# Designs tried in a protein design run: designed miniproteins, single chains, continued (5). Part 86

Each design is a single chain, and the fold is of that chain. pLDDT is the mean over its residues in the fold that is shown.

## One batch from the design tools (miniprotein)

Design m18987
Fold by ESMFold2-Fast:
Structure m18987 (fold): chain A 79 residues (1-79)
Amino acid sequence: MEEFKKEIEKLVKEHNIDVIVLDKSASEEKKEVVKEIAEKYGVELIEAESLTEAQLIARELVKEGKKVLLVSESSAVAV
């Protein structure tokens, strides 16, 4: 889990992330880490019911000019 935390913090800092979109189907441990990082860096957190919903939300935010970090159980991607 420490490696995951470092990866998310690096992505948030490196890409100047405005919003984190989190797939709720991710493990509880990953969700807690993402929430802690969002609070620590003052980044908006949006929880999506599914990965598909998370991808749709991320797409709309990117169209608005936002830098988005999409987080799921298997991946974390800056868009």
Scores: mean pLDDT 84

Design m18988
Fold by ESMFold2-Fast:
Structure m18988 (fold): chain A 110 residues (1-110)
Amino acid sequence: DYFQKGSVAFSRGDFEKAIEYFKKALEDHGFNSQAYFMLGMAYFRLGRFEEAIEAFEKSLSIQPKNSDAWFMLGMAYYRLGRIDDAISYFQRSLDSRPNPDAQQNIQRLE
């Protein structure tokens, strides 16, 4: 299972290898919100924030109540210096599920 191989690579800090396996997992099982989320996390850890955003958006198109994915979208936009977008996505994270980190980030940026 490519998703399991990607998760193992991610846990070992091999984010490039994780990206390869998560992409292969999505070729085999294209409608997997968790695989898109983990792909986004691997891109984020490499500082590839635009690619992380695309992956998180695809995850959220499948599972829009994923508070963690909304939070990570906010973090990626924040890292790109797009503060208003970051605040908007942190608010979306709170709408999906209470998230102390998202709430704290909103308070800090407002």
Scores: mean pLDDT 85

Design m18989
Fold by ESMFold2-Fast:
Structure m18989 (fold): chain A 73 residues (1-73)
Amino acid sequence: FKEALREGMDEKAVLAVIELRRMIEEGVPEEEIIEYLMTKYGLKRKQAEELIEMLKDPSTSEDDIIEFLKKQM
């Protein structure tokens, strides 16, 4: 079982969520966040937009966001 790879992917997803949350709190324009996600994580625009909507929705848990990212990666 590839526990080391799983741990690395989990850490990458968690760090991505932390960075995205900080960028949103910082007031970074959504277009820049979308470009960042597309460039760094290889997400399509629609996936990046969906991720930002999840981060802005208070009914969405951080675990849901992490699972979404892991599914795309």
Scores: mean pLDDT 72

Design m18990
Fold by ESMFold2-Fast:
Order: sequence, then C-alpha cells, then structure tokens
Structure m18990 (fold): chain A 79 residues (1-79)
Amino acid sequence: SEKDKILEELDKMQKDLEEMKKKTKNPKIQKDLNQLIKEIENLKNNIDNMSITDAHKKLTQLQMRYIGLQTEIALEEKK
C-alpha cells in the first residue's frame, strides 16, 4: 500500500539517522538526531490513524529536516 511505502522510507531514514549518531561527537547534533528519530517513531505509530495525504505531508517535513541535519554534519566535518 502507499502507507507501506511511507513506512519503508521512514525505516530507511531511521537507520541512516542511527548510523549518523554513532559517527558524530557533537552533542547538539546528537540531540537533534534523537528528536528527529522520535518524530519518525511518532509518525510510524500514528500512520494507520491518518490520511495518505497527511502522512505524505509529515514525511516531506521529516525528509526536509533529515536533509538539513545531513548538511549540518557535512559542514561541521568540513570546518
């Protein structure tokens, strides 16, 4: 189903974020990663109670923050 595809993307993002947590030593970035992981878990837990449109909207918001954190980590490593 469409919701199953959203769950697969969330699982991929969660695994990538957990990997990023193991590699970063920056406490602020670790805190931001932990918060994003919690929001991913919240969407996974609530997806059956929401419309596909709302689930896509939340996935997009999470993906934007994921990209932001990847960029922040890359910039910190470059400094």
Scores: mean pLDDT 84

Design m18991
Fold by ESMFold2-Fast:
Structure m18991 (fold): chain A 78 residues (1-78)
Amino acid sequence: SEIEELLEKLEKGENVVESLKELSKLVPTIKDADELTEIAKRVEEIVAKLPQTPEVKKAYLDFEITVGVKLIELAVSK
């Protein structure tokens, strides 16, 4: 899975900003709210261990906004 490969890169601290941007692009393709919530939790735990640069903070904020929007969409689609 591309998501799993991007999570592995984040865990290694490789291309952090680019990996967060690519994960954000994949968020709209996720159809299950529980799956998206689990991915978001894993990203949160990984990012918390990384250097908190303005660039990383911005990319993570953009990721969290994308997740929030998608969770709302999934909640109203029954």
Scores: mean pLDDT 85

Design m18992
Fold by ESMFold2-Fast:
Structure m18992 (fold): chain A 70 residues (1-70)
Amino acid sequence: VALTAEQRKQVVQRALELLADVSCAELAEPGGTAIVFNAVQKAAAELGFTLTDDDLWKIAGEVGKQKCPN
């Protein structure tokens, strides 16, 4: 089942906390996408949520935008 908007916000916030010591420049390097995805998956697991592929992509995109605004 897809996450609610509130649950997505919780995962985004926790993933950003897990990425607090990771710079935007580091995320632009090879493997940066994997770092974001791993943080999102870890955040969801810590919160007890199961992510669909759609939720994973949407949350990863939101985390990336908040960490590295363009």
Scores: mean pLDDT 78

Design m18993
Fold by ESMFold2-Fast:
Structure m18993 (fold): chain A 91 residues (1-91)
Amino acid sequence: MEIGKKMSKEELYKQTGNILLGIAKTIPTDPGVALTFLRMLRGISKSTGDEELAKRLDRTLDEVERRVAAGDLAGAQEVLRREAEYFYKKS
């Protein structure tokens, strides 16, 4: 059941950006744990009913997983930081 739709779109996007930055900081220490948190965030995003948020996090997860699998931890962090900036800009 969907609970939490009372949060404004701006606040939801701000919190998403904050979490993505936290995940980015975790990548060089433990990329496996970082991916677990990103998968959890993507799962939560689907419960919000915001299809654009869910689709964007789907793309973000796919690219971060691909970069981590290739050993490109710096590139994975750049993807997460770029996506956090997108959500912060509220564009």
Scores: mean pLDDT 80

Design m18994
Fold by ESMFold2-Fast:
Structure m18994 (fold): chain A 82 residues (1-82)
Amino acid sequence: MKAVELAKKFGELVGSSTFEHDGYTISVAVSRGADGRYFVSVEVEKDGKTVGIKSGVAGSSDELGLVATRLVNEVLEEAEKK
């Protein structure tokens, strides 16, 4: 998946998840960089088509859920406007 490939590019892959929400398939992948920061990659798909891919950085593991949620919401908001 594109999210996993993006996360691997920026560090060691530490986790990935795929789930469905409101008819979208959402893939989240997390890697950790040498500086201790986390790279979060999100891919959103609908009906087998990629709607959007976004990435962000979290300074700690406690921020991972907030960063991932923000990225997902940004993709979904952009999809609803287009």
Scores: mean pLDDT 76

Design m18995
Fold by ESMFold2-Fast:
Structure m18995 (fold): chain A 92 residues (1-92)
Amino acid sequence: MYKVVLTIKLTGDKEKVKLAAKKIETKTKKIAKEYGIEKVEIERKEEGDTVTLTITLYGKDKEKVEKAAEEIAKEAKELAEKYNLEKLEIKK
């Protein structure tokens, strides 16, 4: 089974950061289902004006797991721009 860990850190206005994080969680579940991901784990940590999402994807197909992670990262970037967040950091 293949595993990808994606860490997304959002910094900015507290309400906008929380809203963006919730939308990323929702889109992550949808993307994982679309790509046939076997298991998704999402850990959320809130510290002041920063929310950190640690997303772990497990799947039987390496290419599908990597493509799902790439699509999640793109959605996070678009949401950070849409909400005018101060900082976005993505680690794979």
Scores: mean pLDDT 88

Design m18996
Fold by ESMFold2-Fast:
Structure m18996 (fold): chain A 81 residues (1-81)
Amino acid sequence: MSDEEIVEGAIKFLELLAETTPNPELKEKLRELVEEIKSKKYSVEEVIEGLRRLAEFAEELGDHATAKILRWYVEELEKAK
């Protein structure tokens, strides 16, 4: 996959998580990362680091399911490089 396809896929994944999460703080952080990726034109590496930080934030909120999904997606992105 191209880097552009990986980044666009990550944006769609984060948008879907933001729509499905019942946690308003996590929803806001997911949307903030999407806007940051778009506005700052993140590289794949920067997207992966953003996803890792969100996984840690989800874990701190006790949302272990979303943290696990975010970590799984990081592993998939690392394989797609």
Scores: mean pLDDT 83

Design m18997
Fold by ESMFold2-Fast:
Structure m18997 (fold): chain A 94 residues (1-94)
Amino acid sequence: AEELQEEIERLIEEAEEALRRAEELKKRGKDNPEAVKYAELAMEYARRAIELAEQARRALEEGDLESAQRYVEEARQYLTLAEAYIEEAERLLA
């Protein structure tokens, strides 16, 4: 439970950082429509990862370890997608 709580907190921090990076890429890429699209997709997936990680925190607080673990896994999948789209936006703006 304690290790899972730490993982959830790190996951929220990582997803919030991904959202921030995607927002900066969208501002930087204003004249590149493809980069803006990837940045917007990254923002959507990062926001979904934050929502799922917050749901994992609530499930853990309620003692539902199984649901908490499932939400963590889903949040990690969305964070991975967000990071992939961040990399594509960065590549287009390099």
Scores: mean pLDDT 89

Design m18998
Fold by ESMFold2-Fast:
Structure m18998 (fold): chain A 67 residues (1-67)
Amino acid sequence: ERRELRRKLFSLLTPEEQKKLIALLNSKDPEVQAKVREALDEAIRLLKEGKYDEARQVVIDLINELS
């Protein structure tokens, strides 16, 4: 389930957005790791509710905040 939802979330992103998210996932900074996890949990929750645009926006907001 979580793997399928994560794959679905990545499919909503452009290749450039996916690259930026992967960079954040590979961060060694505990603060960045915490922010990424919170945003991904919220995006997955929205995805389960069928709110694809809102789920995508959570990830975009994360990228914009941390980039």
Scores: mean pLDDT 81

Design m18999
Fold by ESMFold2-Fast:
Structure m18999 (fold): chain A 55 residues (1-55)
Amino acid sequence: SPELEALRARIEEVQLQLTAAVARYRATGDPSDRDQALALAEELARLLREVEELE
């Protein structure tokens, strides 16, 4: 479905952003970089639940 395809594309996008955010936090140890990584991890979990509901 177009909705599933859009969600899968968004999952890929968020996974790339999360990987970069985790690498940044690992380099800096800065709480703001940690918070950004956590927000992206939460968004990824939300999108994965949405995919399960549509399958």
Scores: mean pLDDT 86

Design m19000
Fold by ESMFold2-Fast:
Formats: C-alpha cells, structure tokens, sequence
Structure m19000 (fold): chain A 65 residues (1-65)
C-alpha cells in the first residue's frame, strides 16, 4: 500500500486554505477570536493576501496567546 501520495494530489493553495481553516477553528475553540482579529483577517482577505500568509498570521496569534 505505497502507490498513492495524497500530499502531491493537493494544490499548495488548497493545502494552505485547509491549514487556515484548521487554525481558525483552533482560535475560536481557544477563545482567542476577537473583533480586532476578525477585522484584520477580513482586511487581509480583501487585499487578496495568500492563504499561506493568513495561516502564518493565525499561527503567530496562537503562539503569542
């Protein structure tokens, strides 16, 4: 059972969006979601920031908490 590489089947953007969603869930579950964080995420999305940048931003917030 070594014929399939699921990681190579996913686009980097799709993987980054999955990571962003996971981190967002963690922030909500940990009670770290604030209006300021939500506004900054919306601003980044509006500016067309990559999902990798969004994930990094969320990671930084979790690490700082």
Amino acid sequence: PEAVLPEEDLDPDLKAWQEYGRLLQQIIEQGLMTPELRERLNEMLENGVSPEELAAFLREHIAAA
Scores: mean pLDDT 75

Design m19001
Fold by ESMFold2-Fast:
Structure m19001 (fold): chain A 70 residues (1-70)
Amino acid sequence: SKEELVEEARKLRKEILDLINSEKDPEKKKEMEKIYEETMEEVEKNYMDPEKVLKILKEALKEIEKIRAE
């Protein structure tokens, strides 16, 4: 349902923010913050399409996890 997709998106946003906020390396944190800003701009452009919003957020999470692993 749309409500379930919206809740999953909310959870993904929280996971992304928690990862950024817990990052202690200033260079990695800056890269993650840039990805988050660009991701939120894309989410706002696609707010009427909850499946696309989820895809955008899942891709952002993967990119942030890659930065953390570096």
Scores: mean pLDDT 86

Design m19002
Fold by ESMFold2-Fast:
Structure m19002 (fold): chain A 102 residues (1-102)
Amino acid sequence: MYTKAEVYLTAGLIFSLLENKEDAISGAKYWFEKALEEARKEGNKRLEALSHYFLGKIYEQEKKYDEAAKHYKRAADIFRELGETELAKQMEENAKKAEEKS
């Protein structure tokens, strides 16, 4: 039913909801990085793209805009490979907005 990548992605989302901003960012980042590694091992392209997207959002919250843009661009590339054209465009827009702030 649930893969390790899905469990780790869910853990990251739960940590992102913590009221303490520093704990939310640190916890979410840790679990999204684990989700990305496991998604790659499982060959789950969709979870790989989602993990890059959520890492981009976390880096943006940290004001690390160059890293955020990099993750959004990788998510866009994967969504394009999957034929998810609208999601790819959204990721490209997120990357452009992050680059404008760096």
Scores: mean pLDDT 86

Design m19003
Fold by ESMFold2-Fast:
Structure m19003 (fold): chain A 68 residues (1-68)
Amino acid sequence: SLKEVERELTILKAQYIAEQSHIWVIEQRGRRNGYLTAAEQAALAAAQARAAALSEKIARLEAQINSL
């Protein structure tokens, strides 16, 4: 139902914002230090991958709403 899709979108958007915040924190550490450690590079890549997957899911659900 529309209400179920809207509820799922709210949750996914919150998760996306959390991943963007993680990315921002790691990038700020890299900027301050002039480098990223191997662990920080891995964490950044993982957060970017999760954010990309969330973005795709959000776009798919928004397209479903817009097609109604």
Scores: mean pLDDT 89

Design m19004
Fold by ESMFold2-Fast:
Structure m19004 (fold): chain A 90 residues (1-90)
Amino acid sequence: MIGDIIYETIERMRKIVEEAVSKIKDPKAAEALKRYGERIIQAFIIEAFMNRDDIEKVKEIGDEALKRIEEYAKKALENPQEFIKEVEKL
């Protein structure tokens, strides 16, 4: 059901953030990724519940949120200084 899709998406996002944070050597970049990841997760939860009568829309929102988490996790790992600067603008 729709609740399962939402919770599975949240768990996947959390795992991506936790794995990336464990590999980041810069503590400031690790904290920034954790905080920004939490913001993306919260935004997903709100938008998913607003669209809860449209399961396909929720799946699309979830896929977008996962893609954003993966992109930011990659940036934090590959270029922590640029990532910190990017997150400070948000």
Scores: mean pLDDT 82

Design m19005
Fold by ESMFold2-Fast:
Structure m19005 (fold): chain A 91 residues (1-91)
Amino acid sequence: NAQLEADIGAALIEIGLAVIKNYPGPEEDYERLAKRVSQLAREIAPHLTPEELRRLAEGFREAADYAKSQGNTKAAEILERTAEELERLAQ
């Protein structure tokens, strides 16, 4: 069930983004996590509504802003790019 898999994927992405937003850590660990959640977002995007895409994009933007504030510039760039991609798909 592709829709159920997308729903589970979205929940897992939200957990990953929450980890990035709430815990300081080494840049390489957050870069890796940012890449994983971004990849999953691209995989499930075709199964999300415009409203779900916008909410997910906001989560990525919040995580990017936090990562940048912690000096995790590479992770922030990855998350920001993913947010922009999701916002374009929501239009």
Scores: mean pLDDT 83

Design m19006
Fold by ESMFold2-Fast:
Structure m19006 (fold): chain A 68 residues (1-68)
Amino acid sequence: SVEEQLRALMEETLSRLSPESRALARRFFTRLLRGEEVSPEEMDALAALPAADDAIVTEGLGRVEAVR
């Protein structure tokens, strides 16, 4: 299903992140998959990720949006 594909994509993206960034990104992706709004605080925290982790999250978000 699309939901299973989105979940698999999320877990793949999270597995590529540092442990610290992974916890934050997991919360963000979980909210997105539930159709919940992401808070400004969570958006600010994501923007503060290291460049490598930020790139991984951005790619993952693009893939999630493409599958929706």
Scores: mean pLDDT 75

Design m19007
Fold by ESMFold2-Fast:
Structure m19007 (fold): chain A 99 residues (1-99)
Amino acid sequence: SALDISHVEITVYTLKEDKEFKKLMEEALKFFKEYLEKKGLDVSTEIKEVDKPPSVTVTLTTASNVTSVRTFEIDVSLSELKEEIERAKELKEEEIAKV
């Protein structure tokens, strides 16, 4: 298998007082945590408020203890992000229905 990933850490950075975006990201992180844990991964998630553009940092650790860190700036509209989360939920529901 191409994965060999044992641990995933996802940190979302939001602007202070962006409560709607924070709530949307809390829902997204809960969904992704449940999905990845079902695949046998150990997952930690966190949301931090910062004076920076919104971003996501993903840390992947392999079974051989190799660590990779990637940061993604969130440069999409709230509506586009909401649509992606709804699509991801539908895919999870379809996957659960097939098991």
Scores: mean pLDDT 66

Design m19008
Fold by ESMFold2-Fast:
Structure m19008 (fold): chain A 60 residues (1-60)
Amino acid sequence: MIVGEAEVKGVKATAVLEGDKITATATGDGSEEDKELAKERAIQVAQLKALGALAEALAA
């Protein structure tokens, strides 16, 4: 399980990557636009962590 977190203008988002499933949630007071941006960033962080772990496994 890989977790990515991001924050945009006080809106915090968490993305959880489990196999083929990505679930993203945003919390805090902000516009829908800021919530979507926070979710997108959290998903990108989770994907980058997954790629980093894969790259380390392949390099070993």
Scores: mean pLDDT 79

Design m19009
Fold by ESMFold2-Fast:
Parts: C-alpha cells; sequence; structure tokens
Structure m19009 (fold): chain A 100 residues (1-100)
C-alpha cells in the first residue's frame, strides 16, 4: 500500500494536473490522511516552489471539501506563475500548518 501511494504521489508531483492521480490521492487521504501528508512532505522537501504550491493547493482543497476540478484549476493557475512570484516562506508555513 505505502509504496503504491508513493508512486501515485510522485506521478502527481510530476504532473500536478493529472485528474487520475488527484482522485487516487483523495481516496488515500480519506483512508489515511496522516500517511498522505507524510509522503507529500517527504517528496516536496527538495521540490521547486510551484510543485510545493501545487501540493499545498491539493491538501487545502481536500480539507476544505473542494471538487477535484476546482483543485485542478487552482494548480493550473499556480503552474502558470513564475517561481519568483511564489512566497516560499508562506508556502512552507502553510504546508507545516496542514501537517500539524
Amino acid sequence: MEEKLREIARRFLINPTDKKSIEELKKAYKENPELVKRILRELVAGADPRTRAAAVAFLEGIENGESIDDIIKKIKEILSMPPEQLDRAELDARFDALLA
């Protein structure tokens, strides 16, 4: 289970707008939110700011009960922004709050 979830999370981080990966992560999050949060935290630790922002948008969207289509729209907006326009410290603080 965990290794399969890591593969799904890696696919999501490579292509954060892939609906299938988001649906699989959402299902996993409902079953074990702490495991999904842990795996995403591990995988995004060295990632670029847009990838980290996409992971934050996914977690916040799921916790707020947003639709998968709305989450994808937010991620597409994030991926269209230059990395320099993303506040890394704010994203790190938001990510840490989600893992609290």
Scores: mean pLDDT 77

Design m19010
Fold by ESMFold2-Fast:
Formats: C-alpha cells, structure tokens, sequence
Structure m19010 (fold): chain A 66 residues (1-66)
C-alpha cells in the first residue's frame, strides 16, 4: 500500500470517529470544529488536495445523515 493510501485510510478513520462521537453527543458544532481542525492539520502536513476534497465531501455527507 502506498503512503498516500495509508494516510487516506488513517484520515478517513479519524473522520468516521469524529462523526460517531458527534452522533452520540448530538453536538454538531463541536463535530464541525473537530473536522475543521483535522483537515487543517492534514493540509499543513501536505496531504494531496484530491484526498482532502474526497474526505471533506465524505465528512459533509456523514454529518448531513445525522
């Protein structure tokens, strides 16, 4: 598995964890702030834009489903 594929999988797992916690707490504002921080960290770490766009869309879909 490439480093990018591993990093994508790890970032996706963290997105899913934040969504799961948001579902349990009902605190959408806290969930959005946590996701924003996660993506800012990933961008600062040099994550490819296509990966960021894909996972940001996934996060938005997951939160909208709550």
Amino acid sequence: MSAVERERAELRARVEAIVAETRETGDLEAGRLALGRLFAEAEAAGMPQEVLDELARLAAERLAAL
Scores: mean pLDDT 81

Design m19011
Fold by ESMFold2-Fast:
Structure m19011 (fold): chain A 103 residues (1-103)
Amino acid sequence: SIKEEIKEILEELKSDPDAEPFLEKPDKEKNPKWNEIETPVSLEIIEKGVENGLIKSIDEFANAINQMIDEVLRLNDKDSELYKKAEKLKKKFEELYKEILEK
């Protein structure tokens, strides 16, 4: 089922070392730039959205993942470790997403 495929991608993303900054809701005390985001997204929030039925399709899931990553890419310098991790995670997600579309 599509929910099982989404959950498999989530588990694979969560296991990636580059996913560490995205696992839980950002600590605004550790990074003040997160105060500029009204609704910060994390893999935990996305996983809850899938379980609660808020995210019902692969496209809605992809939109949530891309929003989470793009917020980090927007707020951080291109030379930062966080930016580099975000780019790597985005590439990994694109590969996993393509595999689902080819099935």
Scores: mean pLDDT 76

Design m19012
Fold by ESMFold2-Fast:
Structure m19012 (fold): chain A 78 residues (1-78)
Amino acid sequence: DLAELVELIRAGRLEEALARFPDLRLDRAQFVAALTEHLGLSEGTAERLFDLADADGDGTVSVAEFATVASMYLALLA
């Protein structure tokens, strides 16, 4: 589930997150909910990060794309 994915990313366990959810795709609503509910981001910030992660414009992001964006943001706040 999204909470488990976010916890693995927060813990820096990116390889484990990718291994457990290799084919998972998040739509905009799921991505925004994960960032706002679990990381405390504003909806506007989460939406901008989704657009950055969804570089191909297909309306979904992979776990790898989500993990990259989330970990970069967490590193910036550390």
Scores: mean pLDDT 75

Design m19013
Fold by ESMFold2-Fast:
Structure m19013 (fold): chain A 80 residues (1-80)
Amino acid sequence: MVEEAKELGDRGVVLAAQGRSTEAERLVAEAARLYALAGKPEEGLKLGELAANTLKTVQRDFKGAKAILEAAKRAVEEAL
């Protein structure tokens, strides 16, 4: 569970750095959900923030960054 969340999260951050915002959003949201189900919702939220900040700073995609953060928060809330 936590290992799967970490692998998906790492891939999501890499995709965010590459500007692949829609794919990054999907992987980060799924990783955040898995973290919440594992009893670590705070790790899911941190992942969403990391991916959003990466997309914002590397690609200057503020809209995509907001979408990733909102998707991660929603995934955590729905998993709890």
Scores: mean pLDDT 84

Design m19014
Fold by ESMFold2-Fast:
Structure m19014 (fold): chain A 80 residues (1-80)
Amino acid sequence: RAAEVRELLAREEPAAREELERLMASSSPEEAEELRRRYRAVVEAAREVAEMLEAGASDEEIRAALKRRAEAVAAEEAAR
């Protein structure tokens, strides 16, 4: 549940961070900025999922929340 999501993050985060740094090193400044923004959004979404699971949210509710977050991020990018 929430602890499992947080454990998954702790296990996967070092590898994901190494991959992000590798991609950023070979990317343009614009691509590196986009990668950093997306990485931050993923980490925030994962924390939200852990909190929702702790509160007893269903898988469907969690998917809806993640979709709304992705749409909000896209809207912020479009407004920029």
Scores: mean pLDDT 72

Design m19015
Fold by ESMFold2-Fast:
Structure m19015 (fold): chain A 58 residues (1-58)
Amino acid sequence: DLVDYLRTLSREERIELVREALIRAGVSEEDARIGARLIVDQHDDEGVANTLRTLASL
């Protein structure tokens, strides 16, 4: 389960995972770096998982 996987990661590892997903979805590297930190800091693990699922569906 993605949520269980996220619980095993550090904050920086979660930020990197979201950053990579944003870049694959077409976001610039600069915006992905800023956006990934914001997403991880403002959402719980379920919110981060939902964001990753949405980006993967694009």
Scores: mean pLDDT 84

Design m19016
Fold by ESMFold2-Fast:
Structure m19016 (fold): chain A 114 residues (1-114)
Amino acid sequence: DVIEELRRLIDKLIDEASAGNPGVAEAVSGLLASIRDAGQEILEKGIKAAEEAKKKALEGTKKALENGEKAKSWSKAKGGRYVSLASLNGSGLLTISEKDIEVGKIAIELLKSV
């Protein structure tokens, strides 16, 4: 299960980040929370809720990207493999410095695929 594998990788990255850079841990946690909320609303409420969920996911990922930009070099040195593994799974969820729209789209697409 791609989502469960991503949660496991995110947890590992959070553990690594908490040792040296809390900003990375916050960014990763924010992304996961946005993914859960977006998927839940889409599944339960339909098209109008999907638009609201997308907006909330983008808002969360904007904050995550801002925090991730500062922590990018540190997280690459400490958890670069975990970031790469998430990207290889076609999710890009741990690509913290990437475009917020792309992260939000991938998150919604992933949750629909489950």
Scores: mean pLDDT 47

Design m19017
Fold by ESMFold2-Fast:
Structure m19017 (fold): chain A 94 residues (1-94)
Amino acid sequence: DEAYDRTMDLFLSLLNRLQQNSQALITELSKIDSDLAKQLQDAVQKLLKSASTGSISEATTKIEAALQALQQDPSKGLQLTQETIALMNKIYEE
């Protein structure tokens, strides 16, 4: 099924981006707030259990934005990280 193959390729690409960017964000957060870094890691693991392409895409975009913000403005980066964790936990509960 070509539609299945394309969907799987998109899912794997997004999953790889999520894993790479979340690990980078966790690493940067561990230098500032180790508890928040652990909360992010736990939220990512919970999100992966939901496994929808849309959920992975939304979380990936939010993590990328939080990582960029953290490098430019730590206060804004921390706020966006907290919002991203809340979003991922909400997705897992649904």
Scores: mean pLDDT 78

Design m19018
Fold by ESMFold2-Fast:
Structure m19018 (fold): chain A 69 residues (1-69)
Amino acid sequence: KELEEALEFAEKLAPEFADLGIKKGVAKAYEDMKKRLREFAEKHGLSETTLRIALIHGAILMGKLLVES
């Protein structure tokens, strides 16, 4: 349940931060996405492992969107 919620949230963030990566740079987009996912993890009591998996998933999706643009 917790992993599914974190992955879904990362999927919702990926397009937003892909757009930010185009406008302000990939490094800034990655750090801002990481911060949003950490805040989500803290609010929902998620493990560091779940946060890392969600961050990797979001980063991969963001990268795919950037390559497709």
Scores: mean pLDDT 80

Design m19019
Fold by ESMFold2-Fast:
Formats: structure tokens, C-alpha cells, sequence
Structure m19019 (fold): chain A 66 residues (1-66)
């Protein structure tokens, strides 16, 4: 299991990427770029971002960036 700190870093990095690139076409692309920035696997990032709470936070960030 990923630590709570790592899960929070994944979510924050994904939110930053969405704010910088609100036109990213898929959650998979967000996950890939987040994985590259943090040096973790894309699968680990997808597992964190697929949580309903994380998805809600990403949608909020996207709406605020518009």
C-alpha cells in the first residue's frame, strides 16, 4: 500500500497538472505525467486517482482552472 503522504503527493501533483493543462484528454494521461514527475508507477497513480474522493478533487481543480 502507498503511504498517506505519497497518496497526497500524487493527488496534489495531478491537480497541478490539470491546472497547467486543463485540456488533458484522459485520466490516464494525467496519471502518466504524475507518475513521471514523482518517479512512481502509472498503475499506483491510477489506483489513487480512481478513488471517488480523489476524482472529486480533480474535477474541482478543473472547474476552478476554467
Amino acid sequence: MLSRETQERILETAKELLAENPELTSLREVARRTAERLGVSEAAVMRVLSKPEAEKELLRTLLEAQ
Scores: mean pLDDT 75

Design m19020
Fold by ESMFold2-Fast:
Order: C-alpha cells, then sequence, then structure tokens
Structure m19020 (fold): chain A 86 residues (1-86)
C-alpha cells in the first residue's frame, strides 16, 4: 500500500538525516521521488474518475496543488503530470 511505503520511507529519511549520511539522504530522496511518480498517475486517474472531472478541471486542480504544496520535489512531479495531461 502507498501508506505503508511512505511510512517506511519516512523512517529511512529520519535515519538518514539523524546520521548525517549524505549518500543515504540522496538514496532516500530518489526512493521518495520514484514512489511518488509511480503512484501519482494512478492516484490522479482514480481521483478524476471518482469526482467525474474533465481534463480541464483536473489540470486546474493540479495547478492549484502546485501552488499550495511545500515540497519542491512534489511540485516538479505535479508539473510533469500536468504536462502529460495537456
Amino acid sequence: SLEKELEELRKKAKEAYESGDEKLKEEVKKEYLKIVRENAVKLIEEYIKKNNLSKEEAIELLEEAVKTTSSPEQQEILKEIIKKLK
């Protein structure tokens, strides 16, 4: 499940940042981006279906999500998904 994957990744992130291991920090970042990317398309498609959104409405909501998210990595992933939907 996504929740379990993210929980395990959060534990690894904590270990990486507490240890100061720069290599481990980069590995955690790469794993995070991979998980988010692999699940982002699926989650967005499910959200669009559940809410009966048009392509235009979906893009508008994703653009708003880019403005409100605090994570630069998540912003880049969202922008990539928006580009694919256009």
Scores: mean pLDDT 73

Design m19021
Fold by ESMFold2-Fast:
Structure m19021 (fold): chain A 66 residues (1-66)
Amino acid sequence: MREYVERLTEAVAAGDVEGAVEYARKVAEIGGKDAANLAIAEASARSGNSETAQAAARRLVEEGLA
């Protein structure tokens, strides 16, 4: 779990939407939708890149994972 949240934060900081979605899916597999949503919010706060975090969140909603 924590390792995927760290990788998610790195992807969001780098502007990597595809990587952010991949790691957020892993968080959702382990902890469910609430864990995935919290992880994206944490990644946004830690990285300062809310645009990339929002793009990743939209894709997870489309997949039914957030």
Scores: mean pLDDT 80

